Designed miniproteins, single chains, continued (4). Designs and how they scored, part 49

Each design is a single chain, and the fold is of that chain. pLDDT is the mean over its residues in the fold that is shown.

## One batch from the design tools (miniprotein)

Design m13682
Fold by ESMFold2-Fast:
Structure m13682 (fold): chain A 87 residues (1-87)
Amino acid sequence: DNQTLADNAQNLANDYRDQGDNYYNQGLQSDNRDDLLLQSAYYYLSAQDGYDAASRLYSTVSSSQSQNFRSQSNDSRNRAQQLLDQL
């Protein structure tokens, strides 16, 4: 159902966001900073897509959940953009 699909999309997006955070933290301590920040941005963009999918699946069922996922999608996009602007 749409809730199960949205939950799966959210869980996958959360995993991508966590990987983005991990690569960002590694980049701060590494001579390969730019490569690691690019990997971080890539994972945040993947998280954005997952949260966007979850938001759309709930758009006609739960306005609150749709808005929460939209907020998470926007946050992930902003994090990716901030990193790309540094490269």
Scores: mean pLDDT 84

Design m13683
Fold by ESMFold2-Fast:
Structure m13683 (fold): chain A 80 residues (1-80)
Amino acid sequence: SEEEKLNIFKEKVKEAINSLDLPEDVKNALFEAINSSTSIEQAYNNVVLTLGDALRAGKITKEQYEKAVAEIDRIVKEIS
């Protein structure tokens, strides 16, 4: 089901974020963005926007941003 796919996606993305070298406040914002999302597309967009906000605020480096986006892109491709 679509709901089952969304739940699997959310779990995989949360595991990936937990493994990344990111500040705890940024990780918490990402988890909130994922948990509030009702589709895979919305979750992906909200995660990328949250990472972009963190980068602009100087909370993460460009390398951390690019690595996080690449990991999420891999998960999207795996579940498609």
Scores: mean pLDDT 87

Design m13684
Fold by ESMFold2-Fast:
Order: structure tokens, then C-alpha cells, then sequence
Structure m13684 (fold): chain A 111 residues (1-111)
């Protein structure tokens, strides 16, 4: 298995766990304030996980193009999984926002 495939597989598994946990917490939330807290915590955790994946890829010597491809694959996976889990729109938007921020932060590190 390539280093990129290993990072992808490990990150994919952790993203699934985070999305399933966030959905369960959203479904258990009784107030809008509790739902907003779930969304913000989910955003922070997804962003941290994607940043860790980028850090590992760069440390392993992956090129900027390979890191961009890795993030694109993770974004596509999150989009598919959000649909499969029927994620609430707030969590879907948070995942998309975290992915966009991770891509922006990665690009800044290539410059």
C-alpha cells in the first residue's frame, strides 16, 4: 500500500466515526444552542483530522499535487458519506467548510 493510500484509508475510517458521532449527538440535542455546539465541535474535529492528514502526507514527502489529490478524495468521501448517513444540513455545511479551510491551509504551506 502506498503512503497516500494508507493516509487515505486511516483518515476515511476516522471521518466515518466523527460523522456517525456528530449525527448521534445532533439527534440527541434538545435545543438550537446544543445543535450549534455539535456543529462547531464537528467542524473543529474534521478540520483537525484533515490537517493531520496533510501534515502526515507532507512529512512523507508527497508533492503538492499528491496532497491536493488526497484532499479531493477525502472531500468526495465526506460528501458521499453525508448522503448515506442522511446528515443534517448544519453538519453537511460544517464538513464542507472544514474541507475548504483544510485545502486553503495546505495551499499556503506549498507557497
Amino acid sequence: MSVAEQIFAETEKRLKELMEEAKARWDAAKTEAEKEAVVEEFYERVLRLLREAVDRALAAGLSPAEVAALLARLGAYMHLLASELELPQGLVDAAARAHAEAEALARARYA
Scores: mean pLDDT 88

Design m13685
Fold by ESMFold2-Fast:
Order: structure tokens, then C-alpha cells, then sequence
Structure m13685 (fold): chain A 82 residues (1-82)
């Protein structure tokens, strides 16, 4: 139906924007951590390095979940349009 197609397109656009926003947020946080590391003592630097690594992992896992959902919605959209 036209209503279902419109709903799928809106949800796909929302997921694309969420991925963009998560990527930008990650890049900004990584820059902040890098700046803190420049003046940090060795113990603080190790903690910041662990925080950077964990943040990257958590963000990547969240993006993967959004990409899987978007792939499912795109497949449904293609089936309705074909």
C-alpha cells in the first residue's frame, strides 16, 4: 500500500540520520579524548585509551544493529515496489 511504502521510506530515512548522528557524536568524542590524552599522565592516558576503545566498540555495535534493521526495511520496500 502507498501508506506502508511512505512509512518504510520515513523509517529508513530516520535510521540513516541516526547512523550519521552516531558517527558524528563518536568523531567528536574521539577528538575530545585525544585532546585530553595530550596532557594526561600515564595512568590517565591508559584510562582514556580504554574509554576510546570501548566507545568505538559500543558505537560500532549500535550502528550494526541499525544497519541490519535498515537492510530488513529496504528489502520490504523493494518487495512492495517490485
Amino acid sequence: SAARIAALQAEIAKLEQEIIDLTKKLQNKLREIAAQMETADPATRLALHQQRLQLSIDTSERILKLLKEMRRLKAELEALLG
Scores: mean pLDDT 91

Design m13686
Fold by ESMFold2-Fast:
Structure m13686 (fold): chain A 74 residues (1-74)
Amino acid sequence: GELGLELLEKLKKEALEKIKKLVEEGKYEEAEKVLKETTEKIQSLLDKTGPPISYKILDDFKKEAEKVIKEVKE
């Protein structure tokens, strides 16, 4: 089944929503912490179960989160 992929997509979505909210509230350090913690959690899951497509989810998450944070700092 696609259970691992569904879990990773859920983690990505929840983390991005949280990062966006923190950025809107001016909590940049907390947003960066969520990015780091979520990246580490997804990476840990990939190390155990990750099909190749799951690495794209991590890459997409990092790019989207970094863009949100960068737009506030720059």
Scores: mean pLDDT 74

Design m13687
Fold by ESMFold2-Fast:
Structure m13687 (fold): chain A 84 residues (1-84)
Amino acid sequence: SLREKAEKLLKEGKYVEAMKAFIEAGDYVGTARAAQALYSAGKEEEARKIAKELIDKGVTDPEVIAALKSISLDEELQKKIDEL
């Protein structure tokens, strides 16, 4: 499945390809996990870009919101998350 392919890409460190595969699968939880993995790998700007994309899409899944809150986001992104 697309989710299984995305999970494999994430484990291989192919974060951009993993993110695209999760989004294509409609797996916003997986997309948020990819953002967390990028942040933990020190790629904070890429992680914030993915987080902003999910917020801009209006994703309100509680698991996604919890994952995004675990990332050190800028003040504007934190404000948007708090409104969810």
Scores: mean pLDDT 75

Design m13688
Fold by ESMFold2-Fast:
Structure m13688 (fold): chain A 68 residues (1-68)
Amino acid sequence: SDLEAFAAEMERLIAAATDPAVRAAMQAYRDRLLAILRRTGGAPSDAEVAELAAMADELNALVDAREA
């Protein structure tokens, strides 16, 4: 599923992150993603999908600003 693929990619990005702020933000995203997966059985609501998309955009902006 898209969420499982996203979680696997986040684990790789967390492992590659050298900046502790980026790593912490990625861990928070992973934890939120896993909480949604556990609660919904892999079927998030539109609001949850939008929340995850916004968090992903914030993570990308943070990574770009840190260059890591």
Scores: mean pLDDT 76

Design m13689
Fold by ESMFold2-Fast:
Structure m13689 (fold): chain A 86 residues (1-86)
Amino acid sequence: SLLEEAEKHIEKAEEAIKKGDIDTAAEHVQKAAMEILKVAETQEDINKAISASLLAIGAQIDKNMKDIKDAVELLREVIRRLKERE
């Protein structure tokens, strides 16, 4: 699957969120966004992946768990749409 690496990183980010580990969650959100950018075909999906990456960077600085959760939701939505096209 073209999205296996992105999903793997989102699952690791969600696990880190459950443990309260913002830094690990942000690292995996950024990695998932980079994998999505390799396969994203629409400007909407590209913009959401970039936005998620920026939210993850901001969350590492501000230690804001909500921004990491919002980033994961953005990437889950992009992954869902990309899977519908496979």
Scores: mean pLDDT 85

Design m13690
Fold by ESMFold2-Fast:
Structure m13690 (fold): chain A 76 residues (1-76)
Amino acid sequence: DEAERRAEEEIEKRYREEAEKLQPQIDQLGDQMRAAVAANDQEALAQLQKQAEPFKQLQAEIREEYLRLIRELEAK
């Protein structure tokens, strides 16, 4: 019981840290996209959206992996 709880805490901590590592880059791209919208620069906005795609995919993968590990732990 305690061992399972500790494993959950370790999984949660690890994936929270991984998600937080991506946040500054996502925030920077978000700021740049807002600036492009304000400047009515649709070409720059499209380029920034393409640059943001890998980071959004990584966030989704981190979340999916976290949920998978939690489900595996609960199934045991």
Scores: mean pLDDT 80

Design m13691
Fold by ESMFold2-Fast:
Structure m13691 (fold): chain A 64 residues (1-64)
Amino acid sequence: LQEELEKAKKESEELIEEGQKLIEEGEKHKDQKKSIELRSEGGRLIMEGIALKSRAEADYKKAQ
């Protein structure tokens, strides 16, 4: 459970970092359609990372 929590936190952080990079690329992109696609995908990855961390934290608390 502790190891699972730490692993989930690391994976969550990686997803959030990847999502932030995509958002930054989208903001710099001159093509509006491509910009929207990159920002949308980036936002999705950030949400997945947050959800993963929240689930792992909830599971950890329940096991205490």
Scores: mean pLDDT 81

Design m13692
Fold by ESMFold2-Fast:
Structure m13692 (fold): chain A 78 residues (1-78)
Amino acid sequence: MSKEEKLAAIKSAAEFAAQLKAEGRDAAAVQVMRMELEDLGVPVAADEAAIAAAVRDYLLNELGASEEEVDAIVATLR
């Protein structure tokens, strides 16, 4: 996967997770994000704060995403 493809995959997973949370499916939303991160080689606890921190770290340090883009994606997860 390219960096752009990885970023798009995380964004899609975050949007799907936000939809699941809107439906009251918080555990499913956490699992969707955890699976996406594990597919990218980032093991993470099944916890919203841990997932948000892992997403931020991966986007900033591995993909070189802007702080503004990272903040928008992380905000979608809350």
Scores: mean pLDDT 80

Design m13693
Fold by ESMFold2-Fast:
Structure m13693 (fold): chain A 96 residues (1-96)
Amino acid sequence: SELEELAEKVEKLVEEIKNTTDVEKVEEIIELVKRIAELEIERADPEMAAKIQRAAEASLETLEKMKKLMEEKKLTLEEAEEILLEEARKKYEELE
C-alpha cells in the first residue's frame, strides 16, 4: 500500500540523515509525515481520525522544532533530537 511504502521511506530517511545538518532532508520527512497522516485520516472513523490528527500535529511540531535548532545552531538531526528529549525530561521532572 502507499501508506506502507511512505512509512518505510520515512524510516530509511531518518537512519540516513541522523548526522545531517541539511534542513531540506528534514523538510522531506515533514512532507512524508503529512501525507501519511492524510491517508490514515481518510480511512479512519471520526474518533480515530481526530486522534491521528492530534498525533500528527504533535509529531510535526517536534520536527519543526528540530529543523529550527538545526538551522539556528548548525546541529545535526540527532543532536537536535537529543536537546528536545532532554528538555522534555526536565519538564516531566518539574511537573512531579
Scores: mean pLDDT 78

Design m13694
Fold by ESMFold2-Fast:
Structure m13694 (fold): chain A 75 residues (1-75)
Amino acid sequence: MEEVKRMVENAIAYLEELKKKYSDNEEIVKEAEEGIKKLREAERNKASIEEVEKIFYETMRRISLLIHKRNKEEA
């Protein structure tokens, strides 16, 4: 229980930092916010470490694609 809570808190902190770094990109901010919401819901539902990791990795995958798209459009 404590381990899952710590993992969720660390994942949320990382996504909050991404929101600050990419605050000018509405799509990235929205994906980070959705990820944070899913992580909070997973913690509330007593999800496993595996489920928390899955949510975080899927969120990061989507954000990485948006970062790539933005960089391509700026080039």
Scores: mean pLDDT 80

Design m13695
Fold by ESMFold2-Fast:
Structure m13695 (fold): chain A 68 residues (1-68)
Amino acid sequence: SETLKKLREWFLKKAGEKGKIKSSELAEFLRELGYSEETVQALLAAAGIGEEVNELQFLRLLEELRKL
């Protein structure tokens, strides 16, 4: 999926040396991609994401997106 490729590239660029990003930044990007607020909240919850998103949680998010 082009959307999944774009998400992965965006995460790698944003996380950089830290290996993590704020969940608010991920939520904003998902909304920019056209996902509803309800879908964004459900995806974050399903991936076990709190205030921050590490690589493992991001991979879980991509798996949840593949189920949509």
Scores: mean pLDDT 84

Design m13696
Fold by ESMFold2-Fast:
Structure m13696 (fold): chain A 79 residues (1-79)
Amino acid sequence: VEELAERAKELISSLPGVESVDAFVVPGTKTVVFTITLKPGADPEETARQARKLVEESGLEVRQVDVIGDTLVIVAEAK
């Protein structure tokens, strides 16, 4: 899970409009929570769509995506 989380974090960090990414693996689970801070002027919905795709391409299943102002929260789980 940690390896998949790190890969997804690296890919998301490369997206235009992303300022920073934190990845938290929930202890005892296969759940990863990504907290993504957007750059000023970034499109939150478009960036969320792109970030979700990269999380899925990294081998994680996306369970939830929340857009809260300049912050995206993606909850994903390893299969």
Scores: mean pLDDT 79

Design m13697
Fold by ESMFold2-Fast:
Structure m13697 (fold): chain A 87 residues (1-87)
Amino acid sequence: MRELLRRAFEEALREELERKGLKPEEAEEFRKKAEKEFEEMLERGVPRLQERATEEDIARLEELLANETDERRRLFLEGALLALREG
């Protein structure tokens, strides 16, 4: 579960940053902060993620999905959310 969440988050974030066309320094700062927050959340919530996803994890993925315009990435995020909610 943790690996699935991280992959979904990291790929969606990377592609979102590329889509926005931000300056490299701004994109890097945005990514670092988002990744740091996500890693801290995983560290605190790992036991729950093994049983079920935390609400914060789900909310973060839902936010990424809401801002995603690429159909393939949206499907990936939807699949990740479904997996977390169902398992």
Scores: mean pLDDT 62

Design m13698
Fold by ESMFold2-Fast:
Structure m13698 (fold): chain A 120 residues (1-120)
Amino acid sequence: MYKEVKEMSDEEIQKLIEELSKKLKELRENGKTDPEAQKKALFLEVNVGVLALIVAVTKSLLKRGVISEEEAEEIFEKQVETLAKELEKEGVPEEIIRQLLAVGLAAWEGNDELLELVTR
């Protein structure tokens, strides 16, 4: 799944992140009165946060010369594939997993503008 997302165009990545951003905003608004919407919003926010942490920690190690660029790519790809497989086992829709992986890729490539759509 991550390899498919990695091969997507910048326009396709942007669309996936914009769709996740819209879904998060709708779930947050609905979550003011619907506990199930609140739980779904929290689930997505936690997964976005985990992806941001994977990127931040891995890039910190690279920046400090602890790991090579090749090792950093391998760590990142392995971690996001592991997350995708766990979400699939939990019955998370494939479309949502692709949207989350697009966020991870945008974070990894340093696309701060796209990240602001789903992060604070």
Scores: mean pLDDT 83

Design m13699
Fold by ESMFold2-Fast:
Structure m13699 (fold): chain A 95 residues (1-95)
Amino acid sequence: SLADLVLTLGDLSASDDDRRRAAREIGRLGTQDENLIDVLGSGLRPGSDPRLRILAAEALGGLGGEKSRRYLEEALEVETDPAVREALREALERI
């Protein structure tokens, strides 16, 4: 369920692979749930795993909407990893 995916994404005891899978599955749902978008936006923060930041960007690009766009634009201003920057640009192009 969506609730299970959100719990996995926020679970500090879950594996990185499980959290990445949850983010990818969430992106496929195309929902405008603001709480979900906020959770994914937190995944874009500097200092998190770059692989997770890429998947969080992909999920937000899949969800779309103004709030997702704002998170992606703000993340792109501070992101220094080239692969993450590319994922942020690709996600913005989907919105």
Scores: mean pLDDT 79

Design m13700
Fold by ESMFold2-Fast:
Formats: C-alpha cells, sequence, structure tokens
Structure m13700 (fold): chain A 102 residues (1-102)
C-alpha cells in the first residue's frame, strides 16, 4: 500500500543514518569511504541505495518486501564474513536495528 511504501522509505532513511549502514550504502570503494575498520570487504549483491530506488520505482510496494530484501542483504554478508570478524558484528547490529524498527 501507499502507507507501507512510505514506512519502507522511512525505514531505509533511518538505517542510512546509522554508522553501521556505511558499508551497505557504498558497494565497491570502501577505502574512499573510510571503511578501514573492516578487515575484509565482500561484494554486496544489494545495497541500501538500490533498495531505496526499487521502492521509489514501484518494484517494492510493502514493508514486508523491503524487510525481506534487507534480511537477504544482511544474510549474504554474514555468510561471506569470517566468524568473529568486524563484518559479522556490523551485520548483526544492522539486523537488530531492522528488527527494532520493523
Amino acid sequence: SEAERKQALELIEALKAQPEAGIFSLPFDTEANGASNYPQVVPNPVDLATIEEKIKNGELNTLEEVVDLLYQMIDGWLKLSPPGSAGVEIALKLKALVDELY
């Protein structure tokens, strides 16, 4: 619905304001964006800007669709990140924020 699309955009905006979201907003050049605290950089198949664009172009129309895609993004990072790494910590923090705001 229109109200759900608005809530989805507000969720994305809230996530993008968080420091943990930085790596998920910039898919390839982490050095230029100060990601020196990440020990490993993995290709992110989906980022927050791409999800926001899909909401705006009508591809994602419900909050559930957006949250499912966010969980897929986070799960991809977790599967590619070494156990105990900074990447795992950042992904779990972002997941907790999605869980709290959803």
Scores: mean pLDDT 68

Design m13701
Fold by ESMFold2-Fast:
Structure m13701 (fold): chain A 75 residues (1-75)
Amino acid sequence: DKAVKALVEEAEKNGGLTTAHIGLATQKAAELAGKDVGSNAGLSVMMLRKAEGAPEATPEQAAEGGALGARRAGA
């Protein structure tokens, strides 16, 4: 949980939502808490988007937003 929270928090502080950070955070959360990774992916993206002051996103929009963020970071 601490490692996952640190990854999510660092992504928020840097002002950049990267899919890699979100993916690692959700994977570690699932491993540490024994939860399904898939069900956490959208929630993490929604929480990060909300922290950035963006409007609340649906789980589908959250996944798309994360993917777009990764593309922009890669470019």
Scores: mean pLDDT 51

Design m13702
Fold by ESMFold2-Fast:
Structure m13702 (fold): chain A 99 residues (1-99)
Amino acid sequence: MKEEVWEELQKEAEELYETNNLTPEEKVEKVEELTAELLSKGYGLPEEVVKAILAAYRRLTFEMSPAEREAFQDALNAKLAPLKTDEEIFNAAIEILAA
């Protein structure tokens, strides 16, 4: 991931943490929306495509049984673990989520 995109993500996440009026669910949704917008701008992917990928991942993660969720996260982490740069991790994550 490009440094400027990562810095903006961290800043937005910190601002959301200071907003006491959002439920935990709404905070997660806001982080996903901001992440999708920043990733789309950083890599030239349409914002709607990135949002759809993140929304699908969120639904799968929250709607899966605990065992299926653990297996999915373990498989994702195993694919990401050997990668060294944020750009490699980001590209691999998009490939996995878009499948």
Scores: mean pLDDT 55

Design m13703
Fold by ESMFold2-Fast:
Structure m13703 (fold): chain A 96 residues (1-96)
Amino acid sequence: SEKDLAIFDLIFDLHALVLALRQEAERSGNPELKKLVDEAEKLFNQIKNSKTLDELRENAKKLIEVLEKAMKALGYPEDEIKFLRDYLEKKLDEAV
């Protein structure tokens, strides 16, 4: 269905972002970034194991918040962080 495709697209984007942040955490050796990436990976696994759309939505919202914090820790501009958050929130609303 259209919603199933939207869920797959969201999960794919979230996975790609988590993998990119893991590489940056390993590259920088920043312990705060490593902690945020560990939490992001945990939340991503919770999304994959969600049994209801409500659980998926709640875990995805938490992951988006962790991704925002990781981007701030990496020194991204606030407008770029907001753009990514708005983009992911829109994808979440379309999927769930």
Scores: mean pLDDT 86

Design m13704
Fold by ESMFold2-Fast:
Structure m13704 (fold): chain A 82 residues (1-82)
Amino acid sequence: SAEEELARYRERFPEGGHAEARAGNVKVHFLVDPDTGRGVVLVYDENGNILERFEADTPEELVAALRRAMELAEKLSGQPVE
């Protein structure tokens, strides 16, 4: 589940960058290792079902993944990202 995957990442990167955004009932969470810029972006629903996962090996890829995830969340929910 998204909750289990996010818990594992928070344990691995307790001082790492992470942030959440939402569009209606669709959530976007990203986690980044600040030293390497590597990370993951998850799109999941209110029940913790992972709808999509984007992996990034560079800061540029992470920004692109976040943009794609936010566009997907907005499309799926019909609501703006907050």
Scores: mean pLDDT 75

Design m13705
Fold by ESMFold2-Fast:
Structure m13705 (fold): chain A 67 residues (1-67)
Amino acid sequence: SVEELQAFRAKLQERIAKLDAEIARLRKQLAENPDDQALKRELQLLEGMKALLQGMIAWVEKKIQEM
């Protein structure tokens, strides 16, 4: 149903908001330690996860538009 898709989209948006907060925190740490390879790898991983969640939101929005 549209209601179930809207609820799923809301949950994905909540997950992105939490990832954005974590990414912002890691970027601040990386600014203080610019050569920290572990922080760079963790930041890449979180940015990749955010991109996947954004793709899922786009898919959900397309499904809502088709209904």
Scores: mean pLDDT 88

Design m13706
Fold by ESMFold2-Fast:
Formats: sequence, structure tokens, C-alpha cells
Structure m13706 (fold): chain A 110 residues (1-110)
Amino acid sequence: SLKEKLLKELEELIEFVRKQAEKLRESAPEMAKILEEYGKKLEELAERIKAASQDDLATELKELVDEVLDTLVKLEIAAREQNLEDLAKEIIAEIRELVEKIVKLAQEWI
């Protein structure tokens, strides 16, 4: 189903975010905290998608996009304060790519 495929792609995003948070815990703790908080929100979104009807999936997808934009801004600010802008650019680019994959999949099947 569309829901099952969306959940699989969302699980890949959650895994990436969690691994980056763990990797940065000692070297960039402020960025790690932002990623940990984002990971929790993505897990909550996954539970909501599991419970959602087909008609509600578009609303949950919009929430995903809005939440990622807020997270990316927070990462850029934290990275600037720590002089880690290049590292943040790489993480932000990967998050954007994974989110775009989720959005494109949803659009192709709705």
C-alpha cells in the first residue's frame, strides 16, 4: 500500500537522523540534540501515519515538510555558532534528499 511504502521511506529518514545524532553527540552536542528531537518527532509522525486513513496522509505529509524546514533552520543556526557550517550542509542535503524522496513517492501514488 501507499502507507507501507511511505513508512519504509520514513524509517530510512529516522535511521539517518538517529545515526547522525549519535555520531555528533560529543563533537557537536547542540546539533546532536536538534537531530535527536527531530528523530522523536519523525517517530511520532510514523505512529500517526500508521493510524491515518488514506485521506489523512496528505495532511501528515504536509506536517513532515513543515517540521523538516524548522529543523534545517535550527541546524544551520547551531552549526554557525560552532563553526561547523560545512558539516551541517552535508547533513541538511541528505535530509532534504530523503524528504524529497518521500514527497515524490506520495505524489506519484495519489
Scores: mean pLDDT 82

Design m13707
Fold by ESMFold2-Fast:
Structure m13707 (fold): chain A 90 residues (1-90)
Amino acid sequence: MLSKEEQEEIEKIIKELEEKTKNSNKDEMVEKVLEVTKGDFKKLKDLLEYAYQNKEVPEELRLALGEALIKINKKEGEELIRKLKLEELK
C-alpha cells in the first residue's frame, strides 16, 4: 500500500493529468498520460491503483491509465487491471 506522502504525490499527478486531458479524446489522453509519466510502468501502476481506490478520479482517466500500462507491458498491464476490477467489486 502507498504511504500518505506517496498518495499525496500520486494525487498531484492525477490532478495534473485531469487538467491536461480535460479537452482530449481517449487516444490523446493516453498519449498525455505516457508523456507526464515518461512511460514509467511503476508510476503508472501506482496511479492506476490510486484511481481504482478513489472514486473522485474520472473514469475516462482511469481507463486511459490502464491503456497506457497495456501499451508499455501488455501482459502485466492486463493482469493488474483484472486484479483491480475484482478488488473494486468488494
Scores: mean pLDDT 79

Design m13708
Fold by ESMFold2-Fast:
Structure m13708 (fold): chain A 55 residues (1-55)
Amino acid sequence: GPWYERGYRLGREVLETGEEVDVDLPDPRTPEGARESAQFGEGLLDAWREHERRR
């Protein structure tokens, strides 16, 4: 989904450049926002795992 893809791209960008990036996260107080935040986190984690594997 779009939040997973956004998290994955952002995670790759941050890990490759070492730059801090401002991130607009969904509102975790809503069920939809909590699910979207989880998807975003999965994207970040996948980017992290790919980066670590290729180190």
Scores: mean pLDDT 72

Design m13709
Fold by ESMFold2-Fast:
Structure m13709 (fold): chain A 64 residues (1-64)
Amino acid sequence: SLEDEIDRLMAEARKLIAELRQATPEQQPAVRDRLGAVLGRLMALDPNHPRVLELITEAARALA
């Protein structure tokens, strides 16, 4: 279902956010690219989903 797909992608995004926080400067570009792809897919599925918007905010903090 759509909700199951969103849940799977959110779990993957959270994993990538954790990886990004622990990544060295050399590792960060690859992790950022993977995170960006997952977030892009989530936004394409449901741009107004409250949990997705919260996740995007968390990702933005990890990218800062």
Scores: mean pLDDT 82

Design m13710
Fold by ESMFold2-Fast:
Structure m13710 (fold): chain A 70 residues (1-70)
Amino acid sequence: ASPETRARAERTLAGLVELARADPELAVALLQHDMGMSRAEAEEVVRLVLAGRLEEALALIIRAYQRLGL
């Protein structure tokens, strides 16, 4: 990923950690709406975040941004 894509994904992940802990269903909905993730992909990202698997969650976020051309 480009440095810009990675930096964007890292900022998204930081906000997502707090949101996933407070409201995991809203986190899933926002990943689908804002990043074009499927429900299954969004649920997997939230699961990884809640499990503390942040590097794996970051990789999925980077792939989603790459699909959006970001």
Scores: mean pLDDT 86

Design m13711
Fold by ESMFold2-Fast:
Structure m13711 (fold): chain A 95 residues (1-95)
Amino acid sequence: SPLDETLERVRKDIEELLKKTKDPKLKEEVRELLEQMEEVARRLERLGHPDFGVEVALTVHDLLKKAVETNNGGLLGQARDLLLQTRDYVDSLEK
């Protein structure tokens, strides 16, 4: 699916970027955000919103890529907040 291809590409790109850093806390936080992104995007697909899942994945990818490249924790915070808001929305749809 387009979502499967997007999620695989995002994970591969971010993991490649993480090879260039030696900060274990940054690696852990970024990987946790990748897992949260994949979970919420998959949930959106199951609810009939795969295009929204792709959009979330691409937006999180941009934030994580910039965060790793610039060592900017504020961008990680923005990715986390986006994922929390999206998860709350998904939770509201599953009622």
Scores: mean pLDDT 87

Design m13712
Fold by ESMFold2-Fast:
Structure m13712 (fold): chain A 92 residues (1-92)
Amino acid sequence: VTLLYNRGVILTRLGKYAEAEPLLRQAFEIRAKTFGYTHPSTINAALHLAVVLYRLGKENEASKVYYRVWMEAAAEGKEGIVHRELVKISSD
């Protein structure tokens, strides 16, 4: 999973969004199944996926990914994790 995530992030930094999308999607899905939607690693993968989807013009898919992790985190009082991971991505 870490290799899929790392490759997806590198491809994103290179502007290769179409190549990054499937890797980040797989990393998000595996992390969500393993750690749940509110784990920082899952949220981080989801936010990177959402950014890539926005860059590709897939705004509806990006919004669904973002709001899914936001809603799950808010239900557990963990929306602060989403804010922290979003700041990290914005700094990258």
Scores: mean pLDDT 79

Design m13713
Fold by ESMFold2-Fast:
Structure m13713 (fold): chain A 78 residues (1-78)
Amino acid sequence: EDEKIEKEAEKIAEELIKKWMTEQKVPKEVAELAYPTIFALQKYKLRHGKSASELPDEEKAALAEANKANAEKMAELL
């Protein structure tokens, strides 16, 4: 079932990234920064049905770092 969860999380992340790039004209670099965190978050949620607050510390740190970088770049675009 890990394979199914990974594929589903990958599809969700890809859809969101494509939507950001096409609808909001988000640069590919910004969209790519969000991909790993969205993928990890969706994978964790699909597997455990839990909130991001229950992610391992390493994943939380990566998510926070990517979110900060994305927020800064998004602010430049707005």
Scores: mean pLDDT 67

Design m13714
Fold by ESMFold2-Fast:
Structure m13714 (fold): chain A 90 residues (1-90)
Amino acid sequence: MEALEAGKYAREAAKEAGKAGGRKAAQSATAAAMSGAGAEFSAEKGLPKEEQARSAIGAANSAEEAAKRSKSEKAKEGAKKAKEAAEKAA
């Protein structure tokens, strides 16, 4: 569940970062959405725990970058939750 939650929150952070606007925020939001989808995919397909943990950590890192570039408080909240879920997946 943890990798799925990390992916979900990373995609939520990506959506909020994208809404905040700006080219840099949009690019980071796209990366966070893609890595979030990857984390969800790894969990749904039942990939090895180590692979799920890696994808969750990647999603959380991408979400944090998107939140930082967008300066969106909602994106920061999503990134924080993604990081917490990723730490539980590791």
Scores: mean pLDDT 80

Design m13715
Fold by ESMFold2-Fast:
Structure m13715 (fold): chain A 59 residues (1-59)
Amino acid sequence: TEAAERAYRYAKEGNGKLAYEAAMERPEDAREAVAELQARRTEAGVNAASAMGEAIEMQ
């Protein structure tokens, strides 16, 4: 959905509040948009933590 696309874009830019608000713009799509946003954030967080851990251990 367009709301999900906007939510993902804002989340990628670091604007979590705007991302959440964009996801809730269309109640019909709210569950899908919120689930996608949460999945994207979790994936990004895990990947960042993993990369940082490897960098620290290699130093």
Scores: mean pLDDT 60

